# Designed miniproteins, single chains, continued (3), part 27

Each design is a single chain, and the fold is of that chain. pLDDT is the mean over its residues in the fold that is shown.

## One batch from the design tools (miniprotein)

Design m8911
Fold by ESMFold2-Fast:
Structure m8911 (fold): chain A 64 residues (1-64)
Amino acid sequence: SDEIRKEAEEHLEKGEKYFKEGKYQEAVDSYRRALVLYKQANAPDAEIGRVAKLLAEALEKSKA
């Protein structure tokens, strides 16, 4: 649904903001939520893959 996709976009934007601020764990949490919501919204595989790549990068940066 359009509502789920909008919620996914809001979490994606929040994750990108946290990532830019160096808050990598918060970015991971936001990207994980966005990924779940994009999948629920049946977003294109390319879009889901893009969010998954952002999540992977945030996870790499969050490692101590």
Scores: mean pLDDT 87

Design m8912
Fold by ESMFold2-Fast:
Structure m8912 (fold): chain A 62 residues (1-62)
Amino acid sequence: EEKLANAVTAIALRVVGLKLEGASPEQIRAEARRWAKENAEKYGIDPEQLLAEAERLVDKVL
């Protein structure tokens, strides 16, 4: 739904930005997971669900 789509878009922009800045795959994954855990409540999403989406997205970008 819209809330999940908005959160995933925010993670995608963050991940792509870090990759363009030359961050390591480990740094990108750690930041995506951290952001998901910290922002799940703000977006009204289950923390486990958002964390799983963040991990899936990082795998697509790396």
Scores: mean pLDDT 79

Design m8913
Fold by ESMFold2-Fast:
Structure m8913 (fold): chain A 79 residues (1-79)
Amino acid sequence: KVEEVIDEAIKRLRELYEKTKNPEVQKLIKEVISNIEKNRDEILADPRDEETIIEHIKRSVDAFEKDVKKLEKELQKKA
């Protein structure tokens, strides 16, 4: 199930990438996706409880989505 949560996180980030038209935001999203994919095996090898790992992934994605929304709002003020 950790694999499913990682796949869902990547899917959410890819959808966020498609929705944003800002190249700076797209670059950040692409870097985060790349980081998750690169570290996938390490996440799956994490000795912590599966529930703890899942919660951490969900919180990290939710925090990133909030940061992206803030960044888009700030960039709109400079247009």
Scores: mean pLDDT 76

Design m8914
Fold by ESMFold2-Fast:
Structure m8914 (fold): chain A 66 residues (1-66)
Amino acid sequence: EIEELEEKLKALIAELDAAAATQDRAARVAVSVAKGPEVNRLARQLMELKGWDPVELGLHLAELRE
């Protein structure tokens, strides 16, 4: 389900953004390493389902961050 993938991807991006805003560099790196591969997997699935290229996906993810 596309909506489920978008919600999961949005939640993971929010997690990464929260970690990126943290004062603790080690925690930020740990979250990025742990969650990065899952974000990439979900992003590729969404691109495949929607027929988007990486640029179109990037624009959509920017909209979700607003």
Scores: mean pLDDT 72

Design m8915
Fold by ESMFold2-Fast:
Structure m8915 (fold): chain A 73 residues (1-73)
Amino acid sequence: KRITLSDELIELIEKEESLSDEEKKRLLTAVRLEHVFPLVPKLSEELLEAVIKNFQPDEEQRKELLEKHKKAK
């Protein structure tokens, strides 16, 4: 199912200093949670929480997001 991005998530993506312009464009065109996974290690905690809120992942997907983010730290 295609998920629309919230205004809050769009704003956070645009303000994220750890992301390149190409990575920001990739996130802004994401319509599914799996499109976000490759960029998860570069997301701030605030942006990651906004992604989780927007896409409402199931328990397994949420664990995968958190583990991938943690491994980058």
Scores: mean pLDDT 75

Design m8916
Fold by ESMFold2-Fast:
Structure m8916 (fold): chain A 99 residues (1-99)
Amino acid sequence: MATEVLLGLRIRVELARPMSAEELEQLVKDALDATPGVRGVYVLAKVLSPTEAEVLVISFHDDEKAADAAIEALRTALENDPRVKSFELEVLSRTTLPA
């Protein structure tokens, strides 16, 4: 591949109702799997309390445009899920890998 983008994200989530780690991981995976240009995804969720959780994402994207589309898809999925009261999405790393 000519270029590939490696994206590292931290999502801090305030829950409207309790969710399991598996439910949070599935929500994030479903959003990314629906996004064109996503090549690989690793998602790890940690439930801190009934109202607080953290999700770490490592994902591979075809290019910068695909990475941007994935971030927007994640924001949309989190905004539209009634179990999510609020969230903070932080880009920890964004690296373009050479061919």
Scores: mean pLDDT 85

Design m8917
Fold by ESMFold2-Fast:
Structure m8917 (fold): chain A 85 residues (1-85)
Amino acid sequence: MLEELILIIENFKKNIEDLLKTHSVEELEEMLDYLLEKIKEVVSEETYEKIKEYIEKMKEAIRNKDIEGVKEELDKIIELLKSEL
């Protein structure tokens, strides 16, 4: 489960430029909320709170069309999740 979530997030990062072109801000925020809900099921409460902060920063970056900022926060989430394996 956790390994599958890491792959989903890595794939999201890989496709972020295309996703920003093909999806609305609202649709992308819904995708992030869904990922956060799935992460909550498989990580500690402490790790969840840290990832929640990264997700909120990503939402801000998406609203600002800051692709680099989105990728930075995704990398932080991926690193944190890999540390839990």
Scores: mean pLDDT 83

Design m8918
Fold by ESMFold2-Fast:
Structure m8918 (fold): chain A 88 residues (1-88)
Amino acid sequence: SKETEKKIINDFYELAVKLIKEGKTPEEIQAALDAFLAANADKLTPEQLGVLRSLRRTIVHFYEEEKLSPEEIIELLKKQRDAILKTL
């Protein structure tokens, strides 16, 4: 259902924000997000799963290439989550 999909998308972003706030490494964040997507793949459309996999790559990019602070990454993730949820 759309409500289940919205919950999973929100939970994915909340997991990312939680791990960043806890000071987890990019590798630990990546592993946790990969495990979350694997556990919830059956509850998402292929298109939604693709979007969340793209977001996972974007988070790694912010840490490794853009060298953004944890606080900057969290702010961007919250804005992106809100934008995606409005389209559902």
Scores: mean pLDDT 81

Design m8919
Fold by ESMFold2-Fast:
Structure m8919 (fold): chain A 63 residues (1-63)
Amino acid sequence: SLEEKIEELKEQLKEAARRVAAALGQELLSVEVEVVDGKTIKVTYTTSGGTYTKEYDLDLLLS
């Protein structure tokens, strides 16, 4: 279902946030994932270096 796919995407995006933090040599402190306008997934993650935001197209991620 769409709900199950969104949960899978959230897991993938959290893993991506961990990789980005590691690449920056920073500790990952938190990660938040939200769906905006039903078409965009917004990921906000906080590291020891600061807060970062990434946006992804839902249609692209679901393909």
Scores: mean pLDDT 78

Design m8920
Fold by ESMFold2-Fast:
Structure m8920 (fold): chain A 78 residues (1-78)
Amino acid sequence: EKELELLKKINATEADYYVLEAWRAFQKGDLKTAAELFKKALDIDPKNINVLSTAEYFYRLTGEEEFKKIIEEAKKKR
């Protein structure tokens, strides 16, 4: 929780903030919210490596199609 505030203070990107919020949603089992937060991060920074790597990690763990769609979206925007 304090990590999100610290990340904002150290000039982390707004996209990185949404990636961390996606991690929180994922830990709660809210996979749909995690996918929506990745979409927000990609809208801010389409080339953000943390979105692609984190979405691939979530897809490997869960097999959820929503994360696969996020990965495909991120690759097209690069």
Scores: mean pLDDT 75

Design m8921
Fold by ESMFold2-Fast:
Structure m8921 (fold): chain A 87 residues (1-87)
Amino acid sequence: EAEELLKKSEEYLEQSIQLAQQGDLVGAAYYNGLSLYYKGLAYKKLGDYEKAAEYYREAGELFRAAGDDEKAKELDEKAEELEKLAK
């Protein structure tokens, strides 16, 4: 359900903030990326493909900042598919 995905997004955002406070900027970027990814999944479940694509794009940039280029590429591809559905 979208509510469960939004709850996961919030949990990952809290982890990201904690890691940033500890000086772990790479870990903070990774968990912020997870937060936005789950938010994108929630909006996709709600049929808001434009919002979902935006969150996937933002998550991809954060995963690149964290050094996870493979996950970033996957999210860029998923965003492109959602952008087609939003038309």
Scores: mean pLDDT 87

Design m8922
Fold by ESMFold2-Fast:
Structure m8922 (fold): chain A 104 residues (1-104)
Amino acid sequence: AVVVRGGDGAAGGAALTAASKAAGGKEVTARVTGADGTLLGEATFVGDGTAYAAGEGAGAAVAASGRELAGDEPIRLELVADGKVLAVVEGPLASLGGMPVPGL
């Protein structure tokens, strides 16, 4: 799996897109967890490198956290396909670049 850390949203988005493309058109699940390991949100999409997501990732993250998520909130995003972790992005929420869950 590819791991990206830090506050560079462009690098995070690029890593997620590359991992999604590497899934070869399979369904990919994006899982967002907080620093404490709590699941904040989850969304599914087709892993072909296209910048779209299905589901309620951003809404689920807000609801699960019980608070508004700040751009500097430390989170972990995993892309999973067929039970395998393809990529991990760790850092402030802004580092995700809105991909694959629009509005994060």
Scores: mean pLDDT 57

Design m8923
Fold by ESMFold2-Fast:
Structure m8923 (fold): chain A 70 residues (1-70)
Amino acid sequence: EEERLAAAKAAIEALLAHNEGGRVPVDTVVNVLKGAPIFEGLSDEEIREIVRKAAEELGLVVDDDYVSKP
């Protein structure tokens, strides 16, 4: 859990650094994480929950479609 959460935080930060609008599609984060061995065997829904938790811990806003700066 902690290891997956840290990986999700790193992915969100990296994707936000490449997105000048301060928004990243949740599906983009999920697809990046699906490529990592530590997320192998998880459903898209399980990965979405980890992404949501990671974004909230980073102080970001999360809706059904996007992770964004407040």
Scores: mean pLDDT 78

Design m8924
Fold by ESMFold2-Fast:
Structure m8924 (fold): chain A 89 residues (1-89)
Amino acid sequence: SPVEELARAIREGDYERAVELAEKLLKSDDPGLQLQALIAAGEVYTRGPPELRERALEIMKKAAEKLLKSDDPAVQAIAQTVLDYLESL
């Protein structure tokens, strides 16, 4: 599954592949896939090389903006927390 490929890339430290896979998941209208892209981008931002930070931040912002439109209050809360964090940078 695309989620398993993304999790494997993160686990193996293949952050360039993780960013590419996260960007593909963001093109989906599935909130679960968008949430996985957000989580992976956060890992790349925190643990990845400096060269990927701006790209990871862009993925986090786009994913959070999409997830704010979710009907699930828990997902909306996660998205809002991420956007608040990004505004603090």
Scores: mean pLDDT 86

Design m8925
Fold by ESMFold2-Fast:
Structure m8925 (fold): chain A 84 residues (1-84)
Amino acid sequence: MTMTPELKQAAIEALRTLGASDALIQKVKKDLDSFDGLVDPQAVNEAKELAKQGQLAEAYKKLEEADDAQTRVSLALGLAEAVK
């Protein structure tokens, strides 16, 4: 998946909607700006399905507990797709 400015903005807006801290938002924004690896489709689908089912707190918790850029970017993209 090619990272577009629109996808990046959607991910950041989804995190703001969920009440993410400024520190987490800045961390994800930096990951999105520097990330050129493969998105993890399992993590994207997991966050998307949790958010779609109204389990936003659980989806947010998984994003907050993520310790690598690939997982954080993938979860944030899944949240962006679900919040449309």
Scores: mean pLDDT 74

Design m8926
Fold by ESMFold2-Fast:
Structure m8926 (fold): chain A 72 residues (1-72)
Amino acid sequence: SMAREKEHVRRGLENLLEMAQAYLDQGNLEKAKEMLETLRRYAESAHKAGYLSEEEYKQIMEKVEELLKKIE
């Protein structure tokens, strides 16, 4: 069902964000950037598929952009 699929997507996004933050904390900027770019693509695909609201998508994209700027 759509509800189960939305839950799966949410968990995937949360896991990618946690991995990115963990790599940032470790100083592994290369892997942190890879995780953030993966998160961005996953969020974009999920939004296009209707699993994320516009507000949820915007919040995730803003967070990804903020974290990517910290890597520069």
Scores: mean pLDDT 83

Design m8927
Fold by ESMFold2-Fast:
Structure m8927 (fold): chain A 74 residues (1-74)
Amino acid sequence: MEKEKIRKIVREALKKAGIEVPDSTIDEAVDAVLGQGPIEEMAPAAAFLTARRAGVDTSTAIKVAKIAQELAKK
């Protein structure tokens, strides 16, 4: 199941960006993107949603998504 791998990528991307987010917020964002494509698309989308729901600005959320995209490659 891709959910656990996406959760790990999102958590690592947030940690690299210095953003602390509850597991529940990560889980909600991951559930919203599940089944919508390959992990390389789902992980950055989930990271963006998690960061935005945590109240960070769009520019920071884009940076988190970019980190998640790199982590999802291979």
Scores: mean pLDDT 81

Design m8928
Fold by ESMFold2-Fast:
Structure m8928 (fold): chain A 74 residues (1-74)
Amino acid sequence: MVMVPNGSIELEEIDGKPVVTKVKPGTPAEKLKVGDVITKIGNTKINSVEEAKKILYSGPKGTMVPLEVEREEE
């Protein structure tokens, strides 16, 4: 699980999955990697990019959000 400030990452749908496409440098979000798939936010299981974006964009900028991700082995 990774704690990230709200607004420190960008997500897009890739192959039906909510994928991290951008990470703001100098924030705890640097523990995430472009290509990570979001599987859970807080206590909410993520089934779509729309759910992930709704939760991540719902709070004030900088609010810490706990994420669970799956990483593709490179």
Scores: mean pLDDT 75

Design m8929
Fold by ESMFold2-Fast:
Structure m8929 (fold): chain A 81 residues (1-81)
Amino acid sequence: MLSEEEQRELEERARRLREEAERLEREKASLEEILEFARRVGREMLRLVELTGVLDVEEVKKQIEEELKKLEELVEKLKKA
């Protein structure tokens, strides 16, 4: 079970990610900025998995890395178009 302090830290990190997503949308962010934001979300999700111990961290990490690669390919495709 997460401590009160760990829970508050996770809530603060989630809030910062939401604020950053809103900013990127409002500022018509570049594809590179959106991709970098996605990478941050992946890191925070992995941290949450590590803290909760509910899932296999290595499997989640592999899945996040695979999804980020797909996003990188999508960004490259959109730049080419």
Scores: mean pLDDT 72

Design m8930
Fold by ESMFold2-Fast:
Structure m8930 (fold): chain A 60 residues (1-60)
Amino acid sequence: ATAEEAAGARELARTGAVDAIAAGGTPERVLALGEEGAAETFSGAAREAAIEGLREGAAE
């Protein structure tokens, strides 16, 4: 994946995690489901970036 694809995946995952927690999801559940979704949707650097975004969103 390109650096732009990785950055986009990270931001989408971060925003999604924030929104899911705001909607009543627990950080643990959001991370578990998000990591599974990232594994199915992305590969390589984009997948790693998405997982980082999920962790950032779950922390805040």
Scores: mean pLDDT 77

Design m8931
Fold by ESMFold2-Fast:
Structure m8931 (fold): chain A 55 residues (1-55)
Amino acid sequence: LQAEIDAVFDRIHELQLQYFDSTDPNEKEKLLNEINNLKDQALSLSKQLQQEQAS
């Protein structure tokens, strides 16, 4: 779980850099949607990790 969370955050960071550098609105929208999906995934994994550590 921690390794998967770390991988997701690494991917989010890469996409955020691409988003910042991009000047194409269509590319930015695609990157933003992917970033948001990964953030939701990271949140779910983080909640699962907290539950497992508390149990």
Scores: mean pLDDT 79

Design m8932
Fold by ESMFold2-Fast:
Structure m8932 (fold): chain A 83 residues (1-83)
Amino acid sequence: KEAEIQNLRLQIEIEHGIALISYGVGLATNDYQFAIRQLEKTLKRLEELLEQAKALGDQDLVDLGEQRIEEIRAMIEELKSRL
């Protein structure tokens, strides 16, 4: 269980990092459509990880996953507003 929690935390962190890179590239290149597509893929994977966090019953992981999902949704909406 503890190892599973740490592995899931690492996966959430990796997905967040990918989202930040995609968002930054979108802003730097003005390729908002590409960035939105990458963020939507990351959002789907984070939603799956959040379901796993809920199944483990680790509230800190659930809170982290929910926060990361909200951040990515905000990034997507910001980029859509620039289209």
Scores: mean pLDDT 87

Design m8933
Fold by ESMFold2-Fast:
Structure m8933 (fold): chain A 83 residues (1-83)
Amino acid sequence: LEEEAERIRELADKILAGDKSAVSSFVGRYILVVEELTRRGDDESLSRVRALFREATRRGQEGDYEGMRAALERLADAVAAAG
């Protein structure tokens, strides 16, 4: 999951730079992470990753792009930590 975490960080940077095409790529990577954590039965990491995805989405909808970046960075950290 370390490689997926790195890819999420790259896509987060592109989204925050205004690359709207990166949003679809990010969602695709998020789905792959969710599927992998579900397959492993890692309910703790799955719950954390889902909560951080919802937080990032909420912050983005509010126009809080600094909060969105922080949530996306925490999401990538949680994905990496899941191992």
Scores: mean pLDDT 81

Design m8934
Fold by ESMFold2-Fast:
Structure m8934 (fold): chain A 95 residues (1-95)
Amino acid sequence: MDEISEAMGRLLRAVGPLLRSRTNPDARAAALEALSHLGKALSYAENGDIEGARRHLEEAKRYARKAGELAGNPEMAEEVQEAMDALVDAVVKDV
């Protein structure tokens, strides 16, 4: 549980700048889409639908990358994607 909590904290810290008014509004919208797809992926995984989970994770990563690009910061996109990958890996290994 602490491992998943730490990964979630990392993701929230990485996404934070994209959600604040300092970033491009389109980047914020893309970041919210990434979080929405992540939530769906976790729900699918919880219900044993690993293929559905993977599909939504791919969408989440795509939107995370788009958010970073729209913010004009590819490094931010990479950090968000890495944080998301770490969270997913922690959840998958816990089941």
Scores: mean pLDDT 70

Design m8935
Fold by ESMFold2-Fast:
Structure m8935 (fold): chain A 75 residues (1-75)
Amino acid sequence: ALTVTARDQRGNEVVLEVTTEGDKAYLKVVEGGELLGKTFLTGASQVAVGSTVVGDLLEDGVLTGELVGFHIVGL
């Protein structure tokens, strides 16, 4: 899996594990803060430094509609 460094919507630094499935990606927070251990689904299969990826929070495999932006600062 690809790991990337990002900032969440509150400016906190997080490390995301990116798993790509077709046209979608799963973002798992593997380091950092309040979102540690949370998984998000995004429609973006590509993650680029300087971009923002929006993930929809998954709880027990169900999309919650809680959207979190991650600004990508490093790969």
Scores: mean pLDDT 79

Design m8936
Fold by ESMFold2-Fast:
Structure m8936 (fold): chain A 61 residues (1-61)
Amino acid sequence: MKLSEEERKKALEELTDYLAEKLGVPRQYVVGTALAFLNATNYDVGLAKKLFDIFLEKNGL
């Protein structure tokens, strides 16, 4: 039901690193986007990564 603070922090770090690498930008530029995708997926990092990949494809990024 609710993830611990440590689990949420780990998920945010993992997704932020993934997004930063995919876009080739510093982590601070994508942390807000990572948090938005995690909130949309109830902190399912795997699903958040898939949704972000779809978002990139649809926006030609």
Scores: mean pLDDT 80

Design m8937
Fold by ESMFold2-Fast:
Structure m8937 (fold): chain A 92 residues (1-92)
Amino acid sequence: MTAADIAAWRQTQADVARYGAPEVVARRIRERLLELGMEPEEVERIVEKVRELATFRLADPSAELSEELQKQEDELIALEDELARREGLAIG
């Protein structure tokens, strides 16, 4: 097992521990996107993609995503990162 394998495994465990099962991850993202003022219909569309990505990552964290899934992950990471920055600024 390489250091990279250990890091990937720990990241997966951290994501599961932080967000829980795919449904918990989906719920958390729904709440955050609604907080950002996104339309409910668009939120539900993104939440469904989050469920798929979380399920896929939980099953095989080292697998390469298809181009479609990679674009979805990049968009979700950008949204989550922006929300995290806003939360950091609000705290102090």
Scores: mean pLDDT 62

Design m8938
Fold by ESMFold2-Fast:
Formats: structure tokens, C-alpha cells, sequence
Structure m8938 (fold): chain A 76 residues (1-76)
């Protein structure tokens, strides 16, 4: 079966801000997650998750690790 990750976008945004990611970057990541959840069911597949992680990898090194950690904490 395809692996699915439950995502709470509001919890993700809160985790990003708590880790010191800027409000602008946190909003952009939340928007990308919402777009990646193409069926609106609150779950991402491996491909959709990879798109979010690719975006996080484009961030400056100081924000990149914080964003990746926050994304992974928001997944189940």
C-alpha cells in the first residue's frame, strides 16, 4: 500500500515558528503542503512529501534544518 503521512497544517506552521523559521517561510511551507495535498484529505504520499522537502532544501542553511525538523515532527 502507498505510504501516507497525516499532516496538520496549523501544527506544522506552529512547529516551524517555534523552531525559529520566519513567518514568511512558515507560510510558504504551509501553502506548499496544502497544494501538495491535492485531494484535500490531510494526508501526503511519498511523492507529495518529497516536493515539500525539496522546497525546504532550497532554504538558507540556517533555516533549512529547522524547517525539515518541523516538517518531520508534524508527520505521523
Amino acid sequence: APKRYKVDVEKLRENLLKRGVSEETAEEIARIVEKADSNGDGYLDDYELALVEIYAATLPPEERQKALDAIREALS
Scores: mean pLDDT 75

Design m8939
Fold by ESMFold2-Fast:
Structure m8939 (fold): chain A 90 residues (1-90)
Amino acid sequence: STEEKLEKIIEKVKKTLPDEVYRLIVRFTYGLTEAKTKEEEELLLKYTLEELKKLPKDHQKEALKILIEIGKLLKRESVVKELEKELKKV
């Protein structure tokens, strides 16, 4: 299920990446599952990208890849497109 795949991603992040990256990923995941409007998705993406820019560049790239995977699992195509655009800049 999508829920099982999300739990596995979050667990792996918790074990392998710094706590600040884990918190970013968790907040994005739950925020995106709760977002009911395109405006809510855009607001979440804006805050997520602002927090992402505070991370070291190597962690920014890894976090963006994970956020893209989560966005794809949740079928949020507009969010995925913007994240892929940001990944090209890193």
Scores: mean pLDDT 87

Design m8940
Fold by ESMFold2-Fast:
Structure m8940 (fold): chain A 116 residues (1-116)
Amino acid sequence: DPRLEALKAALLEAMEALDWTAYHLAFYRYFRVPGDPLEDVVEPAPDAVELRTREERARAYGIYAAPTDPALAKEVFGEEYVAKAEELSKYANSIGTLARMLGLTPEEIIRAARAA
């Protein structure tokens, strides 16, 4: 998926800078979910693609939340980013919190992120 690859690239750039604001904004550059509580702090880009299916939401948010799980961060971003991801995880909602907020399960998010 070209937008998921673009998201991962933007997230890696933000991780290199240890810039949580850039990391968080990168998601809303590419994707939106109407009613997402995270939209309360960021306005999505005008051309951001609406995630309509449960599987699309689980994949995109799973990649976004990967820093909160060291094993998932390694699988999504690579070994060299695990320490930087852990540093940014201090600012991120946990996978469990994000799942509850979005009406998903933690297992669904982790599985979808791994498959992306």
Scores: mean pLDDT 78

Design m8941
Fold by ESMFold2-Fast:
Order: structure tokens, then sequence, then C-alpha cells
Structure m8941 (fold): chain A 89 residues (1-89)
């Protein structure tokens, strides 16, 4: 059996972290565009992580309602998504 060394969920966590750093540096729009392009390429489990990162980017852009909708979608895919829960607080 071929052992999976790195999962797409692991890759998504790294990508989400980088996207959040971009948001902090004022590159929220670029982060959002990048995330929107790549999210469909990941598994549903990995998509939850990326959707919460996208929600944070939208919140940084002042799109609070869109951010909350994305965070709710992330929680639908993974109810334990801590980042998504923080967006909804």
Amino acid sequence: NVEEVVTDRDIAAVVAGVAMLLVEKGLAEEAAEFLERIIPKFSKEAQSVLLSALARAYKALGKEEEAKKLAQEALKLDPENEEAKKILE
C-alpha cells in the first residue's frame, strides 16, 4: 500500500496560513482571488480550512455578510473548524 505522506488537508492548512498572512499585510483581495481559484481542486475536508481562510479575507475587505456565509459553509463541511467559529463570533 502506498502511504500518503502529505494529504491535501495538510497542503490546505499551509495555504490557509499563507493566505492569512497576506490578509494581515493588506493583500486580502489577492488572497481571496487565489483561494477562490484553488478551493474546487481540494477534498471537502480540505475545502473547510480554505473556506474559513476565504471568510477571513472577505471580513478584512469589509464584506462581513459574505464572510459569515463562507464560515457557515466551512462549518457545514467540518463542524470543528475553529477558524470558522471565530468568524461567526
Scores: mean pLDDT 81

Design m8942
Fold by ESMFold2-Fast:
Structure m8942 (fold): chain A 119 residues (1-119)
Amino acid sequence: EAEKNARLGEEYGERGGKAAEESGSPEAALRAGEGAGKGGALAAKKSKTGEGSAAAGVGGAGGETGGRLGYERGDAKYGGRSAGLGSRAAAGGARRSGGVEGAEAARKGGEIAEKAGEE
């Protein structure tokens, strides 16, 4: 279950980032990045290990930063790609957390990123 939830979070986050890229909307890239950041922070908080917590938090924060920079530069492709990669990194951290709860948090974060990128 943990592996499945982490993988779904990764897929949803990547789809949100891709939707933002394809839309050409820097605003969508900003929102997808915010979703990655929220998901990574939640996965980090629910992690049972320091490695999982650090990886999920840093991965999500990276996506958020990239999305924001894409927005500031008017570069939806850069922002969207960064948000998707951040969601993937956050999901990887959640896998290393050793618990279902961390992986479930990563899945929810990915869903937020997907929805934000599509809006």
Scores: mean pLDDT 74

Design m8943
Fold by ESMFold2-Fast:
Structure m8943 (fold): chain A 81 residues (1-81)
Amino acid sequence: MEELIEEQIKNTEEALELAEKELEEAKKNKDLEKIKEILDGLEYNKPLFEEFFELTGNEELRERYEKLVEEVKKEIEKLEK
């Protein structure tokens, strides 16, 4: 039970870290298509992230997710013009 929650936190942290790394690489390459794919993936999984944040009470993880989504949206806006 508690171990399962910790595993879900770890998996969520790893998923966010991977997405953050892919975003930085796509930003360096100015790959608008890849950045949009990252946003689509984050938005598609938003209900799952929200559920984990509610279950775990992990505000750091919530803020990290929200910051990543905002950063992706800003990069799309910058690269479209």
Scores: mean pLDDT 78

Design m8944
Fold by ESMFold2-Fast:
Structure m8944 (fold): chain A 73 residues (1-73)
Amino acid sequence: SPRDEVDSLIKQGLSLGEAVREYIRRTGRSLTLLDIARSGGEAIGMFPTLRRVEGVRLSGSEANPRDVVFSLA
């Protein structure tokens, strides 16, 4: 799953934001916040970190985690 691949990148020494960016770069696929979060609460907690990742564009709002999509900028 996308979460398992992101977790693998974090275990290799990447930060959450770097792992998300690298996953999108390698696969050419966008991620939703819920693809990588295990709960709505975790999704909300991840949002402030992920919106600051250089080279990644976010669409949507933390008020609607299901609508948040990460893509390459």
Scores: mean pLDDT 75

Design m8945
Fold by ESMFold2-Fast:
Structure m8945 (fold): chain A 81 residues (1-81)
Amino acid sequence: MEELKERIRKLADEVRQALASGDYEAAEKAMDEIVSLVPDEEKEVLRSAGRIVLRQAREGKVSPEGAAATLEKLAIDALEK
């Protein structure tokens, strides 16, 4: 569990860095890797929520830091169910 949480935190930081640099393909790839680490029953919910968060970041409605923090929280919550 600690290993998965650590990897999620690292991938969330990659999302933050990608969004801050405008590299939306890298942000989406890191998000897809986060989704791959959660239980199968949570994958579609997290993928849908993640796409909304990334879209809001692209539209400037949330900061890169806020988007990454939201994805990290959702993924860790999914692991702790």
Scores: mean pLDDT 85

